# Designs tried in a protein design run: designed miniproteins, single chains, continued (5). Part 45

Each design is a single chain, and the fold is of that chain. pLDDT is the mean over its residues in the fold that is shown.

## One batch from the design tools (miniprotein)

Design m17630
Fold by ESMFold2-Fast:
Structure m17630 (fold): chain A 69 residues (1-69)
Amino acid sequence: GSEEELELYRKIAEVYRVKAEGTEEDYNAFKEKNPEAYQRADNLAGRLGITYEEAAKVAEERAKKLEES
């Protein structure tokens, strides 16, 4: 449902933040605990061809739109 999709996009945004701002250890730990969000994040970034910082903003905007719907 929309709540599940909202949570997924929030986790996708967190993947991009960890990639942009976190340590390699933080990134690897997040990937291990959240493989679905990581996989979705990679697919989204690949399609958009943008930086991780920009991809995080796109995912956050999507999550906000879902929360407001």
Scores: mean pLDDT 73

Design m17631
Fold by ESMFold2-Fast:
Structure m17631 (fold): chain A 87 residues (1-87)
Amino acid sequence: MEQLLQQIQDQIKELKKIDPVLASIIEKQFQELLELLKQGDLLGAEISRGMLLISLGVLKLIYPEQQETIDKLYDAIQQLEALLKSE
């Protein structure tokens, strides 16, 4: 868990060097997703994940050279989400 959180935070910091506005939106959406998962609001988490995926999709459209990095970020977020949902 801690390693995945650190990985996600580091990847968002790298994206902030490329697009500080979109990366900050993604960071905020990620924090909202975590809070909803901690509260057990699975429907809210589903909606929040959808919004995060849209933001990541927009970032990939604007910065296609960052596609692999963005996909790895989303994979790390999905792994963290699975760990939080398991208990």
Scores: mean pLDDT 82

Design m17632
Fold by ESMFold2-Fast:
Structure m17632 (fold): chain A 78 residues (1-78)
Amino acid sequence: AEELIERGREAFRAGDYETAAALYEEAIRLAEKQPGGERLVAEARDNLAKAYLGLGRYDEAAAYAQKSREARERAEAA
């Protein structure tokens, strides 16, 4: 999962927001299946929100940013 987040950041820096979004979505999917993956889910959702902002998909960006915040708060509470 963490490797996918790194690859997503590389795509984001290159301006390839579609590839970045796809990599972050896969990172979320894998992290959700892992015990203690809540931090990686929060990180990937934050990065996915930024990728969707780059694509002009503001509704999706807002939704993922909110989910990232909620996941981070739950991880810190646990």
Scores: mean pLDDT 76

Design m17633
Fold by ESMFold2-Fast:
Structure m17633 (fold): chain A 87 residues (1-87)
Amino acid sequence: SAEDKRIEEVLRLVSEEVVPRLAERADDPEVVELLRRLAEAVEAGDEEKARELARELMERLGLTDPRAVEALIEALRLIAEREKEGE
């Protein structure tokens, strides 16, 4: 389905482009703080703030692909939805 294909693309972009760069920058307090704030914005449903923080995080990681920004936000949304389904 189109949804399955979109989820596959999101997970591919995050696992191949975002996760390795986050792992390499795990000791960078600015990157860690941006990721924390991004997760909070996603949980709060603040889409504008989430996009702002995701863009800043991607710029810090040296990623210029706008698909990576949207993929990270969507991956965090999927994680948040998974936590809600466990209740």
Scores: mean pLDDT 75

Design m17634
Fold by ESMFold2-Fast:
Structure m17634 (fold): chain A 55 residues (1-55)
Amino acid sequence: MSPEQKELVAKFREALAAGDLETAIALYKELAARGAPQEVLDELKALFLRALEAQ
């Protein structure tokens, strides 16, 4: 991943920790648009779904 993609992943995790699901989904879409690896996108999707279960 590029440094920019790694920063977006970090921001995604911060948003999930804060319960900011709207920011998290926006960051996920940005990562997908920037061509992040499917393995990374799948991992982030799993984290997002886990966060939804906690709501």
Scores: mean pLDDT 82

Design m17635
Fold by ESMFold2-Fast:
Structure m17635 (fold): chain A 96 residues (1-96)
Amino acid sequence: DPEREARYRRLAERIRNGKLTPEELEELLADEEALNRVLRALGGSVPRTEEQREAARTFLRLHSSDLEIQAEELSKLFDSDVESIKEALKLREQNK
Protein backbone atom coordinates (compact mmCIF):
# COMPACT_ATOMS: atom_id res chain seq x y z
CA ASP A 1 0.00 0.00 0.00
CA PRO A 2 1.87 3.10 -1.27
CA GLU A 3 -0.09 5.52 0.96
CA ARG A 4 0.62 3.45 4.08
CA GLU A 5 4.34 3.25 3.18
CA ALA A 6 4.40 7.04 2.66
CA ARG A 7 2.85 7.50 6.11
CA TYR A 8 5.56 5.31 7.70
CA ARG A 9 8.27 7.37 5.94
CA ARG A 10 6.72 10.61 7.30
CA LEU A 11 6.63 9.13 10.83
CA ALA A 12 10.31 8.10 10.49
CA GLU A 13 11.21 11.69 9.49
CA ARG A 14 9.35 13.07 12.51
CA ILE A 15 11.22 10.64 14.77
CA ARG A 16 14.60 11.73 13.29
CA ASN A 17 13.68 15.34 14.12
CA GLY A 18 12.43 14.58 17.67
CA LYS A 19 8.89 15.68 16.71
CA LEU A 20 6.91 12.48 17.23
CA THR A 21 3.63 13.58 18.88
CA PRO A 22 2.14 11.62 21.81
CA GLU A 23 -0.73 10.56 19.52
CA GLU A 24 1.65 9.24 16.83
CA LEU A 25 3.72 7.48 19.51
CA GLU A 26 0.61 5.77 20.93
CA GLU A 27 -0.42 4.58 17.44
CA LEU A 28 3.04 3.05 16.83
CA LEU A 29 3.13 1.37 20.25
CA ALA A 30 -0.34 -0.15 19.64
CA ASP A 31 0.57 -1.58 16.19
CA GLU A 32 3.60 -3.90 16.01
CA GLU A 33 3.48 -4.01 12.17
CA ALA A 34 3.50 -0.19 11.98
CA LEU A 35 6.38 -0.07 14.51
CA ASN A 36 8.42 -2.56 12.45
CA ARG A 37 7.78 -0.66 9.18
CA VAL A 38 8.77 2.68 10.76
CA LEU A 39 11.97 1.11 12.17
CA ARG A 40 12.82 -0.13 8.65
CA ALA A 41 12.19 3.38 7.27
CA LEU A 42 14.66 4.69 9.90
CA GLY A 43 17.27 2.30 8.44
CA GLY A 44 17.05 0.02 11.47
CA SER A 45 16.51 -3.71 11.83
CA VAL A 46 13.18 -5.24 12.78
CA PRO A 47 13.32 -6.38 16.46
CA ARG A 48 13.74 -10.16 16.81
CA THR A 49 13.32 -10.52 20.60
CA GLU A 50 11.03 -8.98 23.23
CA GLU A 51 14.08 -7.18 24.69
CA GLN A 52 14.78 -5.60 21.27
CA ARG A 53 11.09 -4.65 20.89
CA GLU A 54 11.13 -2.94 24.31
CA ALA A 55 14.36 -1.13 23.33
CA ALA A 56 12.62 0.11 20.15
CA ARG A 57 9.64 1.38 22.20
CA THR A 58 12.04 3.18 24.57
CA PHE A 59 13.82 4.72 21.56
CA LEU A 60 10.51 6.09 20.22
CA ARG A 61 9.52 7.54 23.61
CA LEU A 62 12.93 9.27 23.86
CA HIS A 63 12.18 10.95 20.48
CA SER A 64 8.73 12.20 21.55
CA SER A 65 8.01 15.94 21.35
CA ASP A 66 6.49 15.64 24.86
CA LEU A 67 9.03 16.40 27.60
CA GLU A 68 6.98 14.38 30.13
CA ILE A 69 7.27 11.20 28.02
CA GLN A 70 11.02 11.80 27.49
CA ALA A 71 11.58 12.49 31.22
CA GLU A 72 9.69 9.34 32.30
CA GLU A 73 11.85 7.10 30.05
CA LEU A 74 15.10 8.80 31.11
CA SER A 75 14.03 8.49 34.77
CA LYS A 76 13.70 4.71 34.32
CA LEU A 77 17.05 4.42 32.51
CA PHE A 78 19.06 6.48 35.03
CA ASP A 79 17.08 5.73 38.23
CA SER A 80 16.52 9.46 38.70
CA ASP A 81 13.40 11.42 39.62
CA VAL A 82 11.20 12.64 36.75
CA GLU A 83 11.11 16.29 37.92
CA SER A 84 14.94 16.64 37.92
CA ILE A 85 15.11 15.20 34.40
CA LYS A 86 12.27 17.45 33.17
CA GLU A 87 14.18 20.48 34.46
CA ALA A 88 17.35 19.36 32.62
CA LEU A 89 15.38 18.81 29.39
CA LYS A 90 13.78 22.28 29.64
CA LEU A 91 17.23 23.87 30.03
CA ARG A 92 18.49 21.92 27.00
CA GLU A 93 15.58 23.12 24.83
CA GLN A 94 15.93 26.77 25.91
CA ASN A 95 19.62 26.66 24.86
CA LYS A 96 18.80 25.49 21.31
Scores: mean pLDDT 77

Design m17636
Fold by ESMFold2-Fast:
Order: structure tokens, then sequence, then C-alpha cells
Structure m17636 (fold): chain A 69 residues (1-69)
């Protein structure tokens, strides 16, 4: 099921950009109640946001995210 994967993606994004932690988790909760196609869109949006946050803080955020995994 995509539900837990969406939460994991949101948590991963929050780990690299704490300023959006609350919003990312809330967006994941909303996506969990949507159709599978909407959940997939939510996951793609989270992945895109994660890549943006990671690129912005490449050296620190990337190392921290890998250590947390």
Amino acid sequence: MAAEQLREAAQKLADVDPSIKKDALQAADIALKQTPSQQEQGRQTADFAYEQAKAKQEAAAKAAAEAAA
C-alpha cells in the first residue's frame, strides 16, 4: 500500500528540510485518503520536493538523510 510509503517520503523530506515537516506530513495524510492515482501524484510531488530540498542543502542534508536511513 502507498500509504506508509507516502508517510516515509514526507518524513524523509522533513529530515532534509525541517521547516516543512508539519506541512509535508499533513499533505501525506491527505494523500492517504485519495485514490491510488492521487497517492502516486502525492508521492511524485514529495519526491520532487525532497530533491529540491536535497539539492539546496546537498552536503549536509544528503549526509544526514543517509545516516538516518
Scores: mean pLDDT 66

Design m17637
Fold by ESMFold2-Fast:
Formats: structure tokens, sequence, C-alpha cells
Structure m17637 (fold): chain A 76 residues (1-76)
């Protein structure tokens, strides 16, 4: 299902946030948020929002700030 695919995508982004360049992780977060927005599916949006809220607590400021801004935009 598209919800399961989105959950897997967010789980992979969370894993990459531990080892990858913060700018790459930020770009992947933006892509996930855009995919959820385009889908219009409430459950897909909820899954991405849950992942972004976890990433908003990340120790890297680029990842954390980008996650907060994307979550705010997606809640509109």
Amino acid sequence: SSVEEMRRLMENILKLSETSDPEIVAALMAMAAELARKSGDEEEIRVVLEGLRKLSEHPDPVIAETARELARELEE
C-alpha cells in the first residue's frame, strides 16, 4: 500500500539521518513531504508528519529546522 511505502521511506530517511550529509537528508525530507501533499491521502500525510516530528528533535540544526518547517507546511 502507498501508506506502507511512505512509512518505509520515512524509516529509511531516519536511518540516513545518522550517517548521511544533512543537506541530502533535508532534500529527502522535502521530497517525502511533497509526495504526501500531492497524494492528498490523510494517512500518508500523518505518517510523514510523525517522521518529521521525530526529525525535528535531531541534533543537526539543518535536519531539525527543515523538519519543523516541512511539518508546519504539511499541516496546512
Scores: mean pLDDT 86

Design m17638
Fold by ESMFold2-Fast:
Structure m17638 (fold): chain A 56 residues (1-56)
Amino acid sequence: MIPKERREEAKRFFRRELARTGSVAAAREAVMKEFGISEEEATEIEREVREEDGKR
């Protein structure tokens, strides 16, 4: 697991990429490349963002 501060940074990055691309898959791939994390971790970040925002 990535540290809490790094996870929050990844979630903010994911939100920006999701807003830019309009695609969850594209935002997930961007987070994986930027933070060097697995698709599983990127999916966890996606779930947390979606649960927090409930929309986007």
Scores: mean pLDDT 76

Design m17639
Fold by ESMFold2-Fast:
Structure m17639 (fold): chain A 98 residues (1-98)
Amino acid sequence: AEVGAEGARRAAEAGAEAANRAAAAGDWRGAAAAGAAATGAAMGATAAKLGAGKEGAEAAARGAEEGARAAREAGGKAGAEGAERAAEAGREAAEAAE
């Protein structure tokens, strides 16, 4: 459970970092999409801390993957890259939480 929460938190941080990089590049749509992925991952982290463990980490991974897709559609390369890293971290956390 704790490992899953830590992984989901790292996924949220990766998404937030991607949003900051996209914003610095002037890609506000990419930044918004990466921020949404970070929010999804943060929610998953909260669920994992409340004992959801694997389910929370899986939710974080899904949120990050959806954010990556949205960032690509918006043309936010930096946002999409960070959201993909967040999704990967969330998947690893889900496996570790089992």
Scores: mean pLDDT 63

Design m17640
Fold by ESMFold2-Fast:
Structure m17640 (fold): chain A 68 residues (1-68)
Amino acid sequence: SSAVLNEVMRLLNEGDRAFRAGDYETALALYEEALALARKHLDPSDPQAELLIAHAEGAIRTVREALA
C-alpha cells in the first residue's frame, strides 16, 4: 500500500540522517526496521519496492562496515 511505501521511505530518510550525524547504531536500527517492513508488506516484483529494499540492504552493509 502507499501508506507502507511512505513509512519505508520515512524510515530510510531517518536512517540516512542518523548516518550523516555519525549515529551508526540508530541508523542501523532504522534501516533494519525499514527492510523488515518492506519485506513483510511490499510486493518485491514492484520496481519501487525493489529499489527501496535494495537501498535498505546496501545501507545496512555500509553501516555494519562503519561499526566494524
Scores: mean pLDDT 87

Design m17641
Fold by ESMFold2-Fast:
Structure m17641 (fold): chain A 71 residues (1-71)
Amino acid sequence: LMWSREELEELIEEAEREARELLEKDPEAELTLKALERAREALERGDLWSAEAYLSHALALLVVTKKRVAK
């Protein structure tokens, strides 16, 4: 794993904060929030591999959304 359980939890919280802020400018930020929701669900069931995969996907979506919002 690239991240520990504690790091995953922290990164999910940080990404959720950023994604909610971006929702004010771009409704596609909802896709990032959905990926983060799946990451959180995986983390709750102890599936760290799936949590990492969903978080990585969410972070990639977040980068794309940030670039789009910046214009």
Scores: mean pLDDT 80

Design m17642
Fold by ESMFold2-Fast:
Structure m17642 (fold): chain A 89 residues (1-89)
Amino acid sequence: STAEEQAKAKMEEFRKQVEAAPEPASLTETLPVEAGTRLVAAASTDPDGEVVGAVVRVRDGVAEEILSVEVPSGKHLKSSAEHAAVLKK
C-alpha cells in the first residue's frame, strides 16, 4: 500500500541516521533482541493524519531489516510488549 511504501522510504532514511549514531535507542533495552542486535522504532503522521509506525533491526551497527506497520489515526502502541506483538504478527 501507499502507506507501507512511505514507511519503508522513511525507515531507509532512519536506517542511515541510526547507522551514523552508535548510541542505542531507549526502546532497544525494552525489546527482546539477540546479543549485538538492536531494534529502533519510528512513527510519523502523514498529511492525512494517519500514523505510520516502522521498525529497523540493526546488528553490529548495520541495518539488516526494515519492517513497516500501518496504524489507525489516534491509535498508538503504549508499551514495548504491544510493539513486540505487532512485530510477531
Scores: mean pLDDT 48

Design m17643
Fold by ESMFold2-Fast:
Formats: sequence, C-alpha cells, structure tokens
Structure m17643 (fold): chain A 81 residues (1-81)
Amino acid sequence: MEEAEKEKKEKEEAKKKALELLEEAYKEKDLERAKELVEKAMELLEKAGDPRAEVIRETAEKLREIGEEIDKELAERRAAE
C-alpha cells in the first residue's frame, strides 16, 4: 500500500519538524521570530492532519481519567465526614 507508506512517512516527518520548530520557538528570545516559528509549526501540523490531535486526545483522555479519580477520592472523603 503505497499511500499508507507515504502518509506514515510524511506524518512522522511533519511531526518531527513541528516539534523542532516549537522547541526553537521556546528557545527564541525574539517574540516576532518565535511567533513565526509557532505559525510555521501549526501549518505543518494542519497539513499533516494534525498529528498533535491524537496526542491531545490521549492527553485529554488521561487528564479526564485522573480528574475522575480525584473526584471519586474527594467524594469518598466527603462521605466520610
């Protein structure tokens, strides 16, 4: 499957470039240049189908699970009062 192989390769390359741009933006002291780097990274992520979307979704899912566990612990603590 030629399309799947190309998509996977482009996705990985775009992700790597986007992360490098974000790291450079973080290290960049010039706000205007940092802004350009962030915009460039965002464009790459958008063209690649936003590989961050999956990471964000997984992170949001994990945070929700942690939040639910905290909520349950708080509810249990309240019930013990």
Scores: mean pLDDT 65

Design m17644
Fold by ESMFold2-Fast:
Structure m17644 (fold): chain A 100 residues (1-100)
Amino acid sequence: SQDDLRRRLRRLIDSIQQNIGLADQISDRARRQGNDDMQRQFDQVRDSFIGQRDFVQRMLDQVPSMSDQQIARVGTITDGISGGNDISTDGLNYQLEYIT
């Protein structure tokens, strides 16, 4: 349903926003250590998540105009992005724990 998809997309945006925050924390720690290469890497990772958030926000904004077929398709896309985002959260938490 549209309501189910809206709730899922909003939760996904919140999850992506958490990953943006984690990437920012890693970048800031790298900067404070003088590790310019790692800082640039995680600034790029952050920018990638910002682009993903903006994409998901555009999908959310289009939900009221979606057909049942479009809702099913966007649901599949949402599942794929959500799974990738969860893996990213684990990787970012690992990186943040071991940056010293």
Scores: mean pLDDT 89

Design m17645
Fold by ESMFold2-Fast:
Structure m17645 (fold): chain A 60 residues (1-60)
Amino acid sequence: SLEEDLAKALAAIEKHKDNGAALATAAHEAVRLARQLGDEETVRRAEELLKEGQRGPRAS
């Protein structure tokens, strides 16, 4: 379900916080799923994490 997929995407963000590429992928997925669920707060937080992932760690 969308809720289970969102939970998995959020868990992936937590696990890959220091891996910019993996974090960005998980954050993109979380944004898409949260939008489908109408969870505006999760969308906002996932978009913030996505921006962090796109910048990546200092060594990209």
Scores: mean pLDDT 75

Design m17646
Fold by ESMFold2-Fast:
Structure m17646 (fold): chain A 85 residues (1-85)
Amino acid sequence: MEEEEKKALKELEEYRKRLEELLKEAKSPELTLEEKEEIVKEAEEIVKKAREIAKKFPTPEVRKLTLEIEITAGMLHIVYGVSKL
């Protein structure tokens, strides 16, 4: 279980890094609204997967990474919303 938790933490760190990349992409002026919607959908799938991991491993470290993932995804939704204005 401890080794499985370590793998879960690595997967969450990869999701966090991917969301940071998606957030940078979403800020690009060259992207269409449709492309930004696809980025948001990918972010929502990452959050869903991260929450499933957090349910299996309810440790402080996993909860912290999951919260950071949710915060980054929330920022991405804000960037997308502003792009519609």
Scores: mean pLDDT 81

Design m17647
Fold by ESMFold2-Fast:
Structure m17647 (fold): chain A 60 residues (1-60)
Amino acid sequence: LTPEEIEALRKALEMLRNGASPEEVAQLLEDAGLPLIAKAVRAHSREDAIRALENLIKAG
C-alpha cells in the first residue's frame, strides 16, 4: 500500500469510529482508489469493517 492509501484507510477507520455509515466510508475508499476494500466494508458489519481496517493499517 502507498502512504496515500494508508492515510485513506486511517480516515475510513476514524469515520467508522465516529458513527459514519459503512456506505459513506466505502465511498471514501472508492474515491481513494481502493475499490476492493470499499466492497469488503459494504459486505460486512461495522464492527468487522473496523477490525479489517485496523489489520490492514498494521500490515501495510
Scores: mean pLDDT 81

Design m17648
Fold by ESMFold2-Fast:
Structure m17648 (fold): chain A 63 residues (1-63)
Amino acid sequence: SPLLEEIRRILREMGLTDEEIDRVLAKLSQLTPEQQERVLELIRKLKAEGKTPEEIVDIIDSL
């Protein structure tokens, strides 16, 4: 999925490990494309706010 690959790139830039990214993407792969786009926008916002890898994982787990 192009959306999931974009999310992977941003999460890697934000300092998440490949294992953390794979767990996040496994969860997000269950979502519709429209929901994935919404998550991509959320992740861009979290990156702009300087969120830590731990905070990002916690926020995505709460979705």
Scores: mean pLDDT 84

Design m17649
Fold by ESMFold2-Fast:
Structure m17649 (fold): chain A 60 residues (1-60)
Amino acid sequence: SMADSMAAAVRQALLDRGVPEAEADRLAAGFRAAVEAAQALPPEQRDPAIEAALRALVAA
C-alpha cells in the first residue's frame, strides 16, 4: 500500500540519519498508522494530517 511504501521510506531515511533501529521501527510504525488514519478523513484534511505526521517525525 502507499502507507507501507511511505513508512518503509521513512524508516530507511531515519536509519540513514543514524536513528537507532528500534526507534526507527517505532517512528515508522507510528507514521504508517497516521497515514492510514488520514486516508479515512475527507480529502481536504488528508494532506494536512500527513504533513502533521511528518512534522512530528522531525520533532522526535
Scores: mean pLDDT 80

Design m17650
Fold by ESMFold2-Fast:
Structure m17650 (fold): chain A 69 residues (1-69)
Amino acid sequence: MSLSFEELLKIAEEVVKDPVVAKFGAGLAYAEGVRTEEEAREAAIRAAQAFINAKLATEEEVFKDDVKV
């Protein structure tokens, strides 16, 4: 069972509110061939952390409320 890019993007958008970061996370998950919602969420978090560490965005700008990282 594989997740489509559309499904991965939807999951990423549930984790991050920045659309660029969400698309990047979904793209990483798609390239890695992730098959579970958990792996897709982890990819979105990984993308968000990369943007935060690069100082391209803040944690509050990227993560949705109630997301535990």
Scores: mean pLDDT 73

Design m17651
Fold by ESMFold2-Fast:
Structure m17651 (fold): chain A 76 residues (1-76)
Amino acid sequence: MQQEKAELQKRIDELTKKGRELAEKLVDENPTPEQVQKLAEAFKAIEKAREALSQGNLDEARKYIDEAEKLLKEVE
């Protein structure tokens, strides 16, 4: 249980870093409205994942982590 929670926290931290790097890259590349919208939705999913993890809802945390990962891939 502790190991699983730590793994999910690490995934959230990695997604937060990736989202930040994509946001910095897009600012210089004249992003489309769709890219901006998906990036915003990815950050919202990351925050929901953090909230779920803080509440001990590991299944909800995984769901939001997966949603954030998918949205970030669609921005690339």
Scores: mean pLDDT 82

Design m17652
Fold by ESMFold2-Fast:
Structure m17652 (fold): chain A 83 residues (1-83)
Amino acid sequence: MSTEEKIQIENLMQRLFELIEEVMKDAPEEAKNKAFRALSEAVYSGGAESGYQALKDWAAEMKEYPEQLEKILKAFEEELSKL
């Protein structure tokens, strides 16, 4: 993985963590930590596309926050387009 690709993944993960924190602010910390861990593992093990698929699968189960989920997905797509 290139240095530029690593920086892009770190920026993506930071944005995703911030958006998940906003979306799930009323959820237990355990639930937030599971989401953060799953996304981090997917992104770093399988690359950004693997992380995006994991995020979409997670979002499909979370129907309560459509606007925030749309922001998370859009942010991920924008960062993927820069890789």
Scores: mean pLDDT 65

Design m17653
Fold by ESMFold2-Fast:
Structure m17653 (fold): chain A 67 residues (1-67)
Amino acid sequence: SALASRNGRAAADAGRAGDSAAASTGGYEMFKVAPTEEQKQAGLQAARAGQAGDSAAASRYGELAFR
């Protein structure tokens, strides 16, 4: 869906910038609207890493959500 694409891009951009809080938000939004289980899990992992303050992990999973 268009919402999944936009939220995935937002998570990826935040992840590349090292913004774990924004990557967490984008990952959670991607999780809610993602069409595949793989993308949902990537979004959920980005959100969890962001909540834990793990910027490196949030960045990595944010990029996977964009793919």
Scores: mean pLDDT 68

Design m17654
Fold by ESMFold2-Fast:
Structure m17654 (fold): chain A 62 residues (1-62)
Amino acid sequence: ALAVLQELNRHARRLYEENTKPGETPSDEVVQKLREWAAEHAEEIRAASRAEQERAKRELEE
């Protein structure tokens, strides 16, 4: 769980450094890309949490 958040922050920093100079405002495309990446990974975290709960339930009731 924590590892995914660390990777998200690392990816955001890299994308920022690669496409934006220090002190410059990042382009709209860069901001959109970061938002999309974060959203996709957030969904994966939710799916993983739900899968864990489903497995625990099956283990108890099966």
Scores: mean pLDDT 67

Design m17655
Fold by ESMFold2-Fast:
Structure m17655 (fold): chain A 79 residues (1-79)
Amino acid sequence: LSPLEKAILMALYANPEGLTARQLATLLGQSQATVSRHLRRLEARGLVERIVDPETGETRYVLTEKGRELAEELLKELQ
């Protein structure tokens, strides 16, 4: 995983209800295009999943069980 992908996983771990690509971009100081590219790679790895809000049409990303386990291991590396 790239450093940015690790940061995305940790941010999503802190926000279990999910975050949009825009919210992640703001939080991590990155462009939305860059974050969206990395989110697609994490989704392909089965670490995040996409949820579309049917009322707003807003797309949020949440951790899968596998993604949550990996984020917990990454957080241990910071302690």
Scores: mean pLDDT 84

Design m17656
Fold by ESMFold2-Fast:
Structure m17656 (fold): chain A 69 residues (1-69)
Amino acid sequence: VEELRKKAEEYHRKALESLNAGDFATAAEYFRKAADYYEEIAQKEGGNPELLETAKKYREGADILEAAA
């Protein structure tokens, strides 16, 4: 689980770096990858609703960024 959290945090950081650079398409992809890892962690933790909500927010943000790209 800790390795998955590290990957989720890494992709979240990369998403923010891409946002700061104005690369909305790349930021959207990294937010989706972070969401994938948070969903995997949530499943391993018996459906942790906080992590599922975090993943949902990341996917919604990615959809907005992709539409703006």
Scores: mean pLDDT 80

Design m17657
Fold by ESMFold2-Fast:
Structure m17657 (fold): chain A 56 residues (1-56)
Amino acid sequence: SMEELKKKIEDYQKRIEKEVEETRAFLESKGASKEQIDAAVEATRGLLEERFKKEL
């Protein structure tokens, strides 16, 4: 149903945000620069979104 699809999308969006936060913290612990962290975070977000679209 449309409602099931909506819930799946929302769940995936929340997961992306969590992964982004964890990626940021991980890279900070590795001594990455703010710019490198931001770039990696953006790349992670894009990768997860593309994976979601492929699964659909």
Scores: mean pLDDT 80

Design m17658
Fold by ESMFold2-Fast:
Structure m17658 (fold): chain A 100 residues (1-100)
Amino acid sequence: SKEEIKKKAEELKKKTFEEIEKAKTAEEVLKIFKEFYEEMKKLVESTDDEEVKKYLFDIFKEVATYVVEHLEKTENFEEYAKALLEIKKLYDEFLELVEK
C-alpha cells in the first residue's frame, strides 16, 4: 500500500540518521548513504504512484542534505570532496528514477 511504502521510507530515514550520528569518517558516512540509496531505490521501483515517488524523493533530499551537513565536519578535504561527488552522483541517479 502507499502507506506501507511511506512508513518504510520514514523508518529508513530514522535508521540512517542514527547510523550517520555514530559514523566517525567520511567513508563510513558514504557507505551508510549508499545503503540508504539502495533501499530507497527498491521502494521507488515498487510503485508507479507519482505522489508516492514525490514523497520518497522528498525524504531522499532530506537525508542527502543531512549527510552533506554532517560531512562538513570532516577535517580531511580530499575525503570530503570525494564523498560529495559520490553523493551528487547518487542524488542524480535517484532523481532520474523518480522522474523516469
Scores: mean pLDDT 87

Design m17659
Fold by ESMFold2-Fast:
Structure m17659 (fold): chain A 74 residues (1-74)
Amino acid sequence: MPSQDELEAAVAMLAAAVTKVVARKLGDEEAVRIADEALREASRLMEQGRYEEAARIAREGVERAKKIMDEKEA
């Protein structure tokens, strides 16, 4: 079984992946880039076994992408 930290990182990355799909459907290329960058960085951290940092980066990417999408929707 993966560690708890690894599972948390995986869940955070899944949230970032979903956020990227939503941003793409909305045509928000800036939000897509932010979510994509967070996913790529989190993937690198996971490969290094740095699961806590991977989860943090993925969560920050989701928050940033959502703020950008919210500003454009308003």
Scores: mean pLDDT 81

Design m17660
Fold by ESMFold2-Fast:
Structure m17660 (fold): chain A 80 residues (1-80)
Amino acid sequence: MDKSLILRAIAIILRAIGLLFDSEKIKDEKLRKEIEKYAKKAIDLAMEALKSTGEEAQKLLEKAEEYLEKAEKLYKEYLK
């Protein structure tokens, strides 16, 4: 696997884990569950990307980043 793709996957996993810890402070159970759902999906896809190579790994990382961005957006809206 390309070293840059491995680093991208690790970065996504770490960001998603951090977001899961931050989400524990959210008292709105529906919002917390939505953030957890997207963050966990991002971790799962990034983990699958680490087991893959080439085009498949890139596609999995793109999907992982999309789910992570959805989770991060929900958390940012909560902080407003």
Scores: mean pLDDT 84

Design m17661
Fold by ESMFold2-Fast:
Structure m17661 (fold): chain A 57 residues (1-57)
Amino acid sequence: SADVEEAKKLIIELSTTSDAGERLALARQLSKFPKEVLDKAVNSLEEPYKYGANLLP
């Protein structure tokens, strides 16, 4: 779904950014998604992008 694709994009950005403020902003955006959407997004990602899931709210 569009929500899952959007969440995937944000998790990849979270995994690749080195800026603490940007990480916080991305985590806040991700917190607006239902847990089911976040779980689907994480499960469809390859390592190392799954690392971003450890920073989810």
Scores: mean pLDDT 74

Design m17662
Fold by ESMFold2-Fast:
Structure m17662 (fold): chain A 61 residues (1-61)
Amino acid sequence: MDPIVEEMVKLIEKNKEHLSEEEAKKALQLYVQAADSTDPAEKRKLLEEVKKLIEEAKKKA
């Protein structure tokens, strides 16, 4: 697995308790998009979107 995609999976798994069902679905969509991408810049952008999603989810808890 690509190191960036692997980091995304670990980050989502570690924080899954803080994510609503809709937020978890969005995180999964971002992961799938990153896994399908061949552009390292796009993968990093998607990783940052996942980080932001988790950050916002934690603020709501």
Scores: mean pLDDT 79

Design m17663
Fold by ESMFold2-Fast:
Structure m17663 (fold): chain A 67 residues (1-67)
Amino acid sequence: MEEAEKLVREARKALENGDYEKAIELFQKAIELDPNNGEAWVLLAQAYYKMGKKEEADELIKKAREL
């Protein structure tokens, strides 16, 4: 889905710029559009790790592995 891919690209830029809150919002929107996008789940987990939310990140990685 084109919109989901666009959100992932924008979220990656936010993640690279250290804007973890924006990255999380954009990755969550991408996952709502395409829940089977394992890459979006993994990158969302990375954003949570960067914010120190390791338990939430581990749950996201678990969901990505189930896809």
Scores: mean pLDDT 81

Design m17664
Fold by ESMFold2-Fast:
Structure m17664 (fold): chain A 65 residues (1-65)
Amino acid sequence: TAALRAQKEASLASLDTVIQSVRDAIERARKAGADDSTIAELERQLAVLEQAKAAVEAAYDARIA
């Protein structure tokens, strides 16, 4: 339904905001000369968030069908 599609878009937009925040944090950390372990941890967080977004999208698509 239209309501489920709107909820999906809102949920994904919220996740996109968090994902962008982590990407910005990685860029700032690199420019600030953060150690490799700090950057690796941020990159790991980014991967988890991207996987979570894909799962949320798939779950909504299954319910909308």
Scores: mean pLDDT 85

Design m17665
Fold by ESMFold2-Fast:
Structure m17665 (fold): chain A 70 residues (1-70)
Amino acid sequence: DGDVLFQQGRYDQAIQDYQQAIQFDPNDWLSWYNLGQVLRRQGRDDLARQYYQRAIDLNPNFEQARRNLQ
């Protein structure tokens, strides 16, 4: 699957790290996007779509996040 690239490994740690990042800086669109990718991998598609939408709202020119909403 070449449409979305994300880090392999420990999803729970990645979720914790990205959630902490967005708590400190809710405008960190990359952390919103990365959290969405991890959530999508876990099958939490509704949450992943919300996080991708937030990333697009913060950075509307980020086409990769927009594609992941489909």
Scores: mean pLDDT 74

Design m17666
Fold by ESMFold2-Fast:
Structure m17666 (fold): chain A 64 residues (1-64)
Amino acid sequence: GRELEEEARRLLREAGELPNPEVSADVRAVVERALEYLRQGDLEKARRLVELARRAIDAARSAP
């Protein structure tokens, strides 16, 4: 619950630092959907989307 919400909020900030605005927008959409699942009590779906967003940010940061 709370740890996933804190991670999601951190990922929203990190997405804002991405150089590609389209990738930034896509990552933010994934995080917002994770927060929606958290509000619904679906912790498993929220966790999967948080992990997906984290991996997307890492990939975007390592892009040439």
Scores: mean pLDDT 81

Design m17667
Fold by ESMFold2-Fast:
Structure m17667 (fold): chain A 77 residues (1-77)
Amino acid sequence: MSMEELRATHSREEIEELARKTLEYFEKNSTEEERAEAEQALAEARAAGVSEEEITLGLAAQYLALQRYEAEREAAE
């Protein structure tokens, strides 16, 4: 699902909730080094002029991609 499809099919509140779930997933399922790398990537995106709305959409898309990846793994086994 593209970020544009997310905007068309989900409300702002739903997108923010998905983004929050991505961050919670990363806190529970990532190492300290992986979290630091993710924080650095977000800081670089903000420094490059990426808006908070675009960052939130990206995080929401990541959660949906993770759900799809997990479903595909379960279907493969």
Scores: mean pLDDT 75

